# Designed miniproteins, single chains, continued (4): the designs that were tried, part 45

Each design is a single chain, and the fold is of that chain. pLDDT is the mean over its residues in the fold that is shown.

## One batch from the design tools (miniprotein)

Design m13538
Fold by ESMFold2-Fast:
Structure m13538 (fold): chain A 60 residues (1-60)
Amino acid sequence: SSSDQQRIQNATLLIDRVVQEMRRQGLSTQDILSRVDDVLRQYNVPQDLRDLFLQSVQLS
């Protein structure tokens, strides 16, 4: 739906900002992916959506 697409886009932009900050702190892409995945798992985010966010992190 349009609202779901907007929510995903907003979350992607927020994640990009956090990822850029982690990279500035010297974290590797592998470390960033692990940390993002851990957080998404802690919030019980479905696997399909987690995979989408992790792909977004890798592209950032």
Scores: mean pLDDT 75

Design m13539
Fold by ESMFold2-Fast:
Structure m13539 (fold): chain A 93 residues (1-93)
Amino acid sequence: RLSPETVERILKLLGLILQGETSQRTLAERLGVSQATVSRLRRFLRTASLEELEEHFPRSTATEIYNLVKGIVTPDSIFGEETLNFVHDILHR
């Protein structure tokens, strides 16, 4: 199970990626973790089901993270398709 500290790191990682940060080194430095930790967090986000995310985040937050990572555009999404595709591409590199 994810610790509360790991949950916070995942949210910060997503925020940095949405700001256009693509460098694993810079992500690691800004999160205060190793590049291996960033790689593991990115792998978790790529492979996690909605149900796995709901174990660690409130349902609304889990759904938003899932939609961002999978590039799913919903009518209620505040993010444009280009932004969602950018995040999806970065997480799958």
Scores: mean pLDDT 74

Design m13540
Fold by ESMFold2-Fast:
Structure m13540 (fold): chain A 104 residues (1-104)
Amino acid sequence: MKALSEEERRKRARELAEEAARLLRELGVLDEEDVRFLEELLEREPSLEELQRLAAEADAGRRAALTIYGEYRRIVNPEEVDSEELLEKLEEEIEKLRELLEKR
């Protein structure tokens, strides 16, 4: 299969991050404020220093949102990591979350 362009990879990573947030909200891991927090992170793309400060003050839901954003950030800025492998792993985790919701 053809490798994804940087723009296509970024778009897919964002779609998967938003889907992960939606599924985790349905599972009760994230509340509506945690989903809005993730959406703000995806729009603003804060620096690593800002993310570290946010993580230090985060409760469990905000930590989960920061984790999703962290994976998105690794996929879209993959200086030393295989971004295609990370994208595939994120897609696999999304499918697992969907399966959990279907069993409920």
Scores: mean pLDDT 72

Design m13541
Fold by ESMFold2-Fast:
Structure m13541 (fold): chain A 119 residues (1-119)
Amino acid sequence: APSPEERIAAGIERILAVVEEMVRELEELIERGASKEELTEVVRRYRARIEALLAELFAAFPGHPEVLRMAQAVNEILMKLSEALSASKEEALRKLEEVRRLLAEVRAGKLPAPVRPRD
């Protein structure tokens, strides 16, 4: 049977794979001149998939630090995507490149700093 660490790593890799698929689809659509409405629908579908996978990890490993840090990374990714949907084509593509860098950092074991709660 897989260890808890192996199960968490597998769950994180599933989330990363979904984000990579989303970034690829968004890049292709942006390059084709897709509407903001089409881009928003793509992000909505992928967000639902990502949130479901993250919820599975939280249910299996409540309060686990690595899962919490992955939730942080997901929040940062989704924030950058929201910014990209309102940006110019060039700016949107730059935001997607920032998401790819974040994915590479997560794979390298470097998760982003926790988002400060608003006081």
Scores: mean pLDDT 81

Design m13542
Fold by ESMFold2-Fast:
Structure m13542 (fold): chain A 84 residues (1-84)
Amino acid sequence: SDFYRGMLRTGAVESARNPEYASIGQLLVKEGVKMLSLDEAKLFVDSVISQAREIAKEDPSARPAAEEVIKAAEEYLKELEEKE
């Protein structure tokens, strides 16, 4: 459902604010991608990357967690592009 997909995306982005939650953020990105069509998955991943970059920019202490979430999301985006 759209609601569940929104929750996974929000959880992934929020995990970028705390280094202790970075691994959870990576899992939420992975689970979100599995539930979506290729086009929807690309939009989901792009949204997570964009929001995580803003978190890293606003709060340098969140940067390590945000970078881990961004890297996971970028890897999934690359995998999605290779499936075409």
Scores: mean pLDDT 69

Design m13543
Fold by ESMFold2-Fast:
Structure m13543 (fold): chain A 93 residues (1-93)
Amino acid sequence: MAKAVLEEVRSVAPGEEITVTVELLEDGNYAIHVLARTEDGELVTLASLPYTYFKAGKVTLSGTAPEKPIAAIEVIVLDESGAIVDRAVGEVA
């Protein structure tokens, strides 16, 4: 059972703002990282939230898209032990 789900990614032109919405299914302390994977294999951090207590529900993060074509958006949700509780990948193309 997923503990987080990638609900929404708005794809924008290179260098523009990109917005990601993640739904947390359980209350807890989470760190959330949003990464863009470019077509040349580079990983760019778009947004990062440090460990914070969340109630179950939606969390929206935004960041600036890289100046390169994006292959995928990856969202990594870490619990307070540092274990990945979910990893969602949204293809952009």
Scores: mean pLDDT 70

Design m13544
Fold by ESMFold2-Fast:
Structure m13544 (fold): chain A 85 residues (1-85)
Amino acid sequence: MEKLTEEEIADADEQIAKYEESDPVRAEYIRLAREGALTGDKEKFIEALDLLLEHLLKQGEARGDQEAIAEAEKIAEKLKEEIKK
């Protein structure tokens, strides 16, 4: 796994801050993915992305949240890239 760029770390931090109050579960999974990426723990990173994807799909279905569905698609693509190596 390639190390996160400073821009990617900043984006993750911004998303964590954005969702901490509105969707704390989403914020926690983003935090776990960020930690896995920073420590080079590929298994932790993949597990965190999978949890985030499941959460976003459930939120999208239950609430009709198109933004959550769009983010789920983005996370699914990132998971495919990490698994494919």
Scores: mean pLDDT 74

Design m13545
Fold by ESMFold2-Fast:
Structure m13545 (fold): chain A 88 residues (1-88)
Amino acid sequence: MSREELVAKARELLAQAEEALKQGDGEKAAELFVEAGKLFAEAARSPEELRKIADDLDEIAKMLEKKGNKKGAEKVRELAKEIRKEAE
């Protein structure tokens, strides 16, 4: 899969995750955010891009936690930590 295809798929999953949040499905939203984050990380070409992805995931995790989805927030934070480690 090309970088452009990975980014396009990740953006589709991100949009689906946002829609799931609007529908109150925090579990599905967390799964979709994790899958989108993995694809963005695969498409990343620099440590700076990986750090930005990890930072964005940390913000998403805080949002999920504030909405009461502690398990979803934990999964997203775990991915953010792994991506940030890849940026080393």
Scores: mean pLDDT 86

Design m13546
Fold by ESMFold2-Fast:
Structure m13546 (fold): chain A 91 residues (1-91)
Amino acid sequence: DKERTEKLIEEAKKLIIELLGEDGEKAFERIEIDPESMAGLFEDAAEAAKSDEKLYYLFKGLAYIGKGLADEEKALEYAELGLEYAKKALA
């Protein structure tokens, strides 16, 4: 469902931008240009940040949104995970 996927990505984007401000906007600009490479970068960042739960959740959320934009078949699954991790980062 394309509309549901778009809505989930939009909600995750809003939450992350509220948390990071201009840095969040810039991160999403880069994800939209190269979602596959940015997803890999944020997965590596999440692994490095494992000892900080909030930072780990933030980077996992960004990575899953990148994956959702790169993979049409799993887009909904990745968008749902991206939103879940974004919510955990703000909890």
Scores: mean pLDDT 85

Design m13547
Fold by ESMFold2-Fast:
Structure m13547 (fold): chain A 76 residues (1-76)
Amino acid sequence: SLEEEKRKKALEFLQKAMEYIREAVKNFDDKEKALSFLEKAEEYLRQAIKYGNDKIKELAERLLRTVEQLKEALEK
């Protein structure tokens, strides 16, 4: 169904966002690389919010806040 296709797509976006968050953490001592990965994670999280059900949206929104905190930490 269309709803199952949207949910599957949202989960794929969440998986991609998590991978980019992992890459950002691995490169956290390289500010420019870490920021680039976090920006990609943000893009995928916004897509997960767009297509996800309520549970996926809640998780993606919490992860977006975490990504923003990581970006702020890199600026210090």
Scores: mean pLDDT 89

Design m13548
Fold by ESMFold2-Fast:
Structure m13548 (fold): chain A 64 residues (1-64)
Amino acid sequence: SPVEEELKRYEEFLSTLPEDLKEVGQRQLDTLRRLYEEGRLTPEQFADAVSSVLRQLESELAKR
């Protein structure tokens, strides 16, 4: 499913991050996963939110 593909991409990206950014990314993923499991996000909204967080983390990494 698109959600499973986004989760794999997110996990792979998190594995490359410094510990502080990895912690932030993991907390964001945990929150988004919970909201999705509770039916508060559609699969499309979840994928969009994951992509947004990935872009933010990439931007923070690029500043270092």
Scores: mean pLDDT 80

Design m13549
Fold by ESMFold2-Fast:
Structure m13549 (fold): chain A 78 residues (1-78)
Amino acid sequence: PLEKVLELFDKARELYKTANQYKEKGDFEKAIKYYEEMIRLLEEALKLAPVVPGFKDILEQELKDAREDYEKLKKELE
């Protein structure tokens, strides 16, 4: 359903803002945790996206960007 996809996307957007705030403060461990939660919400939204074609491409792009940022920060903490 569209409403659920939008709800998950909005929550993911707030997590992204929080992750960026922690990243700017140099708290990469907290930033990574919020990126992980964002990725989970985007993956959940994507499960619903096949019935809402207009959102699939947006969710896939956001998920790709989030995963890339997550892997970069995760490697920094290794």
Scores: mean pLDDT 79

Design m13550
Fold by ESMFold2-Fast:
Structure m13550 (fold): chain A 66 residues (1-66)
Amino acid sequence: MIEELIRLAEEAVREMRELGADEKMIKLAEEQLRKAKEAETELEAAIHAALALMMAAVAKIEKENE
């Protein structure tokens, strides 16, 4: 369900911010999340939500390896 994917992306981006990830990475992830919420098709929403989720996951891994 697309709503669930968007919710997961929102939680991941919030966690990214709580971990103190790079502000540019946070802004890029937030932009993808915004595009997911504004998307007119489920496919477009899924792509942008997945990108936000991937960006958040990468930032979290980088922080955990410091």
Scores: mean pLDDT 81

Design m13551
Fold by ESMFold2-Fast:
Structure m13551 (fold): chain A 107 residues (1-107)
Amino acid sequence: SSQELEERARKELRERGVIAAQLGLKHNPEYARPMAYLALFDGGKMLEMIKAIKENDVQRLEELIKEAEERIKGLSPEVLAELDEIVKEAEAMPELSEQELIDKLLG
C-alpha cells in the first residue's frame, strides 16, 4: 500500500540521517547535526560532503557545513528537536568505520 511505502521511506530517510550524523562525529562533533540535516533535506550536498571527505578537501567540507548550519537556523523547533534526537541516536549507536558509514550512505 502507499501508506506502507511512505512509512518505509520515512524510516529509511531517518536511518540515513543517523548514519550521516555518526560520520560527522568521526571528524568533529559539531558536524553531526549539519550532516544529519544534509542527509534528510539535501541529498546532492550530502554526496558532495562524502566526496570532500574521501578527497580530504577540508575547505569544501567546512563550506558545506557552514551552509547547512545557516539553513538549520531557519528550521522549526520541531525539526530542530528531530535533528537533535538523530544526533543522540548516532552517539548511542555502535561505532562503524568511516568506509562502512560511507557505503551505507551511497548504498
Scores: mean pLDDT 87

Design m13552
Fold by ESMFold2-Fast:
Structure m13552 (fold): chain A 64 residues (1-64)
Amino acid sequence: SLEEKFKEMGEYLTELREKGIRDYEAIREKIKEIFGISVSKEEIDEALEDPTRFLTRIYLELNS
């Protein structure tokens, strides 16, 4: 479900943020796998700084 996808991505981004991990290619691939979208490096930086804000934006885009 979409809810499960958002939970998985939220946990993934939060863990990376807490560990200071910035593997852009792995993060881009994970986002593409879960949501089927392509994201820029700047969007990945935003996602790591504020996972909740990033995921809220994606949720609105997918449900528009």
Scores: mean pLDDT 83

Design m13553
Fold by ESMFold2-Fast:
Structure m13553 (fold): chain A 89 residues (1-89)
Amino acid sequence: SAGDALFAQGDAALAARDYDRALALYTAALREYERQAAANPSADVFFRISLVHTNIGIVHFRRGDFDASSHHLMLSGQYYQQGLDLLRS
């Protein structure tokens, strides 16, 4: 999917330590997954949103922005829980 391609490119940018590019690509991936979740919510899409927030959190941590990192890691946990709740419903 477009979201998966953008996420993979974000991971490549993060590995290259290109944090601005990684954030832009992860933000674009997040928009695609959020659009999918709004149209048809599923555990898989919430787990993908959770993973994007984890990687955005890692970027902010590596940049020394610990407040932004903590915020995105918290969102990651919340989306992961929403995915689990859908599997249990």
Scores: mean pLDDT 91

Design m13554
Fold by ESMFold2-Fast:
Structure m13554 (fold): chain A 90 residues (1-90)
Amino acid sequence: SAKEDTELKIKAVGYYFRGLAYELDGDYKEAAESYKKAIELLKSLENPDLAEISKLYARLSKAYEKLGKLDEAKKYQDLAKKYAEQAKKQ
């Protein structure tokens, strides 16, 4: 429902800001885990915001790049691009 979706969005925003805080401190592993949780919550919404999901995949890709995990970074960069392209069609 709209109420449950609002609660999930608030929780996702919380994980997003937690990820940003970890990223600012150079804790890229914890940042990546926080961004993954935010993505999972946003994808569980009845009508997911594909542009927001794209943005989070881009941040997740950058976090993996900073960790030297280039294969994972490319995977999430490709997902960010896919979601951005789909968002333009909505």
Scores: mean pLDDT 89

Design m13555
Fold by ESMFold2-Fast:
Structure m13555 (fold): chain A 100 residues (1-100)
Amino acid sequence: MPAPKVTETENKVVLEGLGIVEIDGKKVAVPVKLTVEQLSKNELKVTLESKDEEAAKALLEALLEGAKKNNITVEKVEVKKKEDGTVVVTITLRTDVPIE
């Protein structure tokens, strides 16, 4: 398996590759860009970019469900569509356990 393209800084990780999402009961691989930024010891900002609106929605729903199952608080969800049709989803998460 080729390594995913990962760009890391002290407070930011960018992953560019294929996300596997379930759309109408089918698993589909779609190009996605995922950015995770540490805002504080208890807060993360996750930004998801995809030109596939259904894939962006499915990934958002999976992230929200995963947060709920792990007792992570979702503070804010923002969805924006760029002029080129790219959907940008920004999620702000809070955890009771400090991030090291």
Scores: mean pLDDT 69

Design m13556
Fold by ESMFold2-Fast:
Structure m13556 (fold): chain A 75 residues (1-75)
Amino acid sequence: SKVEEIIAKFDKKVTELRNEVIADPSKLEEAKAEIKKFTEEALNDPNLSDKQKKRIEEFGKRVLAELEEMAKRLK
């Protein structure tokens, strides 16, 4: 429930950032910084369990890798 809400919000933000990078590939580093910031904020939430934090961390790593791969295919 709570972790699903966080992941859904994160996924929405990633979609917005992905669209920004598609429109302007020079924004890749800004998008990566925003994803990292979102992950760090979630990992610092004292109300999340270690298992929930690990799930969010793995999601963040996956979307960063996907964004970098996408950007390489654009230019």
Scores: mean pLDDT 81

Design m13557
Fold by ESMFold2-Fast:
Structure m13557 (fold): chain A 81 residues (1-81)
Amino acid sequence: SADALVEEAVARLRAAGFPEEFVEVVREVLTLLARGEYNPPEELSKRFDELYRGLSPEQFETLVAVVQEFNARMAALRAAA
């Protein structure tokens, strides 16, 4: 399910040592994407940008990999429906 893909992505970020505040913001963003909502609220976008700027290069690479895998699996899930 889409919810399971969101929780799997969140679990990977948490296991990689991301701050819990950032993990929760990413959960909100991925939940919106899973619902087909591509215009996040302004407050959520601002929170994401603030926390994103504090990431290390290694954390950035992990985030990109997690998001790319989430998007690929969501695309496959939508194609199967």
Scores: mean pLDDT 82

Design m13558
Fold by ESMFold2-Fast:
Structure m13558 (fold): chain A 81 residues (1-81)
Amino acid sequence: MYPVGTVVAEIVVPPGTNIGDIVNELLKKAGLDPNGSLNGLDVVFEVDGKEYWLSDIKADYPDSTTLPFKKPVTAKLVKTA
């Protein structure tokens, strides 16, 4: 069992990448089902040394299919529970 805060997968994506595609690639890279729930997991996006959680982005931009960033983003799948 991974401890809370463990990064289980990481990818770098160009600006305009679909959020669902990012999540699916992270799940595949972690050896998880890409159609599975993020139960006990979240995604953190790092751009210009700042971190943005997927849960916060979805709260602020619920209808967006892409990230609100214009630069390449490091996406990490993190154990939260």
Scores: mean pLDDT 75

Design m13559
Fold by ESMFold2-Fast:
Structure m13559 (fold): chain A 72 residues (1-72)
Amino acid sequence: TGAVIGKVIGKEGDKLIAEAVDLATGESGIKTLVPAAGGDLSSIKVGDSLSAVTVGKEGDTIYVANARKSSG
């Protein structure tokens, strides 16, 4: 089980594009965050910071659950 943190820079339907850090590997970069079963990213918008549990990965795509957003 891993975690990811990042700042949302784009949105594509139910997917988020974020400048993110994979906390399990320490890798950083632009990642596509996709909601896993039971996850919901609809309330998260461009400019939000978030943290989420990593359920799976495929290249630069991260499947996330239990996403939380930070508001300034």
Scores: mean pLDDT 77

Design m13560
Fold by ESMFold2-Fast:
Structure m13560 (fold): chain A 82 residues (1-82)
Amino acid sequence: MKGQILGLINQALDAGKYVLKETESISKEAAELAKKGIELAEKGRDVALSSGIEGSYKAYELVQKSMDLVSKAVDLAEKKTK
């Protein structure tokens, strides 16, 4: 369980950093959404590492919000690249 949550957090961080790098020169709004996604994923990692079962639920919620923001950043970038 802990490893799966950390895996999702790492995927969210990697996706957010990739999207930020790709979007920072083409869409400031998409870049800001990617930055917020990265921040939420980092908070999720801290909570997952420092807390028990209750912290795992909160970490999962933060990761879901992070992935939602990264997805929105991708959608904005797609409008600029298509």
Scores: mean pLDDT 76

Design m13561
Fold by ESMFold2-Fast:
Structure m13561 (fold): chain A 86 residues (1-86)
Amino acid sequence: SAYAERAIEYAELAIRYAREGDVEKGARYLIEAGKALADGIPDASRATGVVLRAIGEALEGLLTGDPEIVIRGAERMRELAEELLA
């Protein structure tokens, strides 16, 4: 699935930038990972939940300045995308 592959790419970028201390860029890529993953989910309610979770975790990371929040959110998006490829 092109959506799941894109979600993994964005999630890996989010993790990379958050680990480098760029929480703002990490948060942006976390939101993009959630959007890409949602585009691959046929259930509209589940897709909406994924986007809202990604936005919520990204905003929490930005507000707290804690890169670990962004990393954990991105790792979860990556895991969900890998499940869609299986």
Scores: mean pLDDT 88

Design m13562
Fold by ESMFold2-Fast:
Structure m13562 (fold): chain A 108 residues (1-108)
Amino acid sequence: SPLVDELIEALQKGDLEKVEKILREAVENGDHAPELLAILYSTLSFVAALMGKLDEAAELSVRAAKIDAKVETDYDLLRKMVPGIWKIGIDKMKELLDKYDEEYKRRK
């Protein structure tokens, strides 16, 4: 899929703004199976958390869980796909993930 290929390339380059744009456009495009829509919201939630948008990340995560409660963001996969950001910002990333988990628990 051209969309998936573009998303993977942006993630590998650590271009979080482009990743956010691709995911938002994918959500807006309307004709998704619930399982795919939940994955898109979950991934967008994780990207928002990486960008420090913790309130938005929590809201997107709650939305994903309402669509499909079994969908979880694969943090290990995303860490492997974004090696530059993870190597530079591992302590910052851990802090953001911890804050995201706290907000998610408060809103769920």
Scores: mean pLDDT 66

Design m13563
Fold by ESMFold2-Fast:
Structure m13563 (fold): chain A 96 residues (1-96)
Amino acid sequence: MKTLQKALESDDKEELGSHFLGVIMRAQAGTASEDDYDLAAAILVKMSKGRSVEDLVADLKTLKLAGLDPAKVVEKAKKYASSEEYSKLETALKKL
């Protein structure tokens, strides 16, 4: 709850990267929750600015390797993304 709100309010790339690493570590430990999917989605949308589709494919592949469903992450991103940002994430998901 508190971490998701901080991620939504933060545009600091280093802080967002730290929260994203936290999601990956919890997923690898088998402790990832529904809140971790929302957090991953919110961070991925904020970090997608200025990144290529290929960079987003790498991000989604990292989440998949950690044990998260990348399709579920992208679907959650609808809440946080513009139409352009969402289309870019959906294209990256199709390239997985």
Scores: mean pLDDT 77

Design m13564
Fold by ESMFold2-Fast:
Structure m13564 (fold): chain A 93 residues (1-93)
Amino acid sequence: EEVERLRKEAEEHRKKGDEAYQKGDYLTAAGHYLRSAELYVRAGDREKAREFARKAVQIAKDAGYLEDVKSMGDALPEVRPLVDEAIAELEAE
């Protein structure tokens, strides 16, 4: 099943993001979470896409890589709106 394949690939990137986070490699973790979000957009799961885009932005912001995660979002047009939304929401809170 194509949708299930995309979801599995998204979860593989989430696992790689979790591993990078545990190692303190926050920029790599954010990149993997954005890739997971992109795959969830393609799978039609917008709620999980928002969840992982927000997680990537939160980690990047906390580690001082907010500008880097913005650049990653620019390189991933399918997740750019979710990155912009997450930045706006986190800065408003």
Scores: mean pLDDT 85

Design m13565
Fold by ESMFold2-Fast:
Structure m13565 (fold): chain A 108 residues (1-108)
Amino acid sequence: SAAVEALKKEVEEKSEELKKLVEELDEAEKAGDKEKAKKLLEEIVEELVAAQVWILEQMKKLAEQGLLSEEEKADLERAIALFPEIVEKFKKEAPKELQEAVEKGLEK
């Protein structure tokens, strides 16, 4: 449906923004810039959490309206799953300030 296609476009745009931040994080880590890497990781976590919450809310609305098929749901879930490595990095580097970044993302 047009509504699902619009949501897919928004998900793809958010995924590309997150991918760019992940690439910047990788460059900062390779350069040994720990402060920049920490800031980028916090931004990535905040944006990822905010994006996932928003997408899940949109999917719920579409499903309640009968506009979201199982195939379309799987496509959207696949798009969200483009950044599982961010969760792994978060768990490995998980001081209290990174936990706070997740909470800040939920407030957006």
Scores: mean pLDDT 68

Design m13566
Fold by ESMFold2-Fast:
Structure m13566 (fold): chain A 90 residues (1-90)
Amino acid sequence: MKPKLEELKPGLSVLVEIDGKVYRAVVAKVINDRYVLVYLVDEKKFRVVPVSQIVEILDEKFELPEIPPVLEVSTEEGIKALVEAVERVI
C-alpha cells in the first residue's frame, strides 16, 4: 500500500524506488508535499526523493542518525535547492 503524505513522519521506515532499485530507508524530514529527505539504511547516506518514489511503509524499525546541518532545510531557498538537485537526477 502506497503511503499518504500525512503518514510520512520522521522515524517512519519505508521502501524507496530509485533508478529501478528498491532501498530500505527511514524518513528524516518531510520537505514539502512533493519531496522528502530519507536516510538509506544500507548505503548509510541521506537522499532527497519524490514522495511518488515511496513504495511501501515497513514495520521494521531502523536507526535514524542525526541530520547533518547542511541537509537541515527550513528555509524556502534550501528547499528549492534540494528540489532542483533531485529533479536533475530523475
Scores: mean pLDDT 69

Design m13567
Fold by ESMFold2-Fast:
Formats: sequence, C-alpha cells, structure tokens
Structure m13567 (fold): chain A 91 residues (1-91)
Amino acid sequence: DEAEELLRDIRRTTEAAVAALRAAGEDAKADQVERYGEEAIRHLEEGDYEAAARYAERAAKAAGSVKGNPVAQLAAHELRELAKRLRELAE
C-alpha cells in the first residue's frame, strides 16, 4: 500500500529531523517539523493527499531552514520528494 509506505516514510523522516534539530539546540525548528509532520500524517490518514503534501512541504521548509544541520537538510530533501508522491496520489 503506497499510502502506508508514505505514512511510514514521513514519520521516519520527521522523527530523524526532530531528533537532530533538538540535539543541535534548534528547539523551535524541531517543534515546527514535528507539528507539520503530525499534520501531514493526519491528513494522509484521512485521504486528503493535497493537504498532506502541503504539510510535508512546510515540514521540509522548516527542516531546510537550518542550513548547518546535514540530517535536517537531507530530511528537507526527502520530505519534498514525499510531497511530490502525495500530489501524484491526489491526481
């Protein structure tokens, strides 16, 4: 099930970014990634792929704003790719 894989990948990616950002003292950005990731998962569970994609993009933007953190930068890239896949499911 592609939706189940996307849910798992969003959860894994946001959790990794949150852990790395908190370890770096970037608590506000970690809170943003966590909140947007939770919203992406909630909307995905409801079948709202467009809303899920928008929240995954917001999580990516928050993670990607911490340029000195390689885990957050990788997570931002992965979340943008996951958002593209969510938009394909919305079509």
Scores: mean pLDDT 89

Design m13568
Fold by ESMFold2-Fast:
Structure m13568 (fold): chain A 100 residues (1-100)
Amino acid sequence: MNSEEQLKARLEFEITHERNQARRAEAEGDAELAALEREAAKLYQQMLDNGVTLEQLERVAELERRIAELERERNPRTAAHEEDHAKWLEREAARLREQE
């Protein structure tokens, strides 16, 4: 898969993942967490539909870190996974910043 196809596949995965996590959080009574997960899914969808911007990468990285903080006490494994997502997004943002 070329880099563009790989990024598209990653965004499609993240959209599905965040929507699934939002439904789980809502079922567990975590309305705030569910809202943050839905916002992350929305940003990934916008990136998929309209292209990736530095501002969107930085915004979704901040959301992933906040999600990780809320999950840390309830689901430490999920928190670690979301933190790794934030780190990946931060690396992509740094790459785009270097190209500007």
Scores: mean pLDDT 80

Design m13569
Fold by ESMFold2-Fast:
Structure m13569 (fold): chain A 95 residues (1-95)
Amino acid sequence: MRAELERLRREAEELERRTLALIDEVLRAGADPSVVPPRISPRELAEMAVEAARLFMQAGDYERAARIAQRGAEVLAPFPEAEIPRRLAEEARAL
């Protein structure tokens, strides 16, 4: 059981790193028109943020789950897909 929680946490941390790096690229492209934006859909970014958050929740790390879900929701705010990570962030904060 402990080894399983450690595996989930490691997988969550790896996905969080990838998701945050991609968010930084999206925000950089939005702030600087000389930067080429990454080819990713709002749905794909939402799914990555949600999956990272769910892995943290399964590992018992609700604070980190809330942070990554909230970060995804903030970046996706102009898109309807923002509702899914926003809702998950609220749920993780309540736990």
Scores: mean pLDDT 79

Design m13570
Fold by ESMFold2-Fast:
Structure m13570 (fold): chain A 56 residues (1-56)
Amino acid sequence: SEEELVEEAARRVFEAVGENYSRSHLGAALKDLGVEPTDERLEAAERIVRELLEKS
């Protein structure tokens, strides 16, 4: 699903750059997974990365 692709993009960015993430990293990961990096999807992915950082 689209939600699963957004979560996958967030996990990839978290694993690659961790706390040094940027919206450009999230946008590139979404595009690589075939998902257009809309503001809504970027915000969703960023929220997931922040949650992963808080739990790490």
Scores: mean pLDDT 85

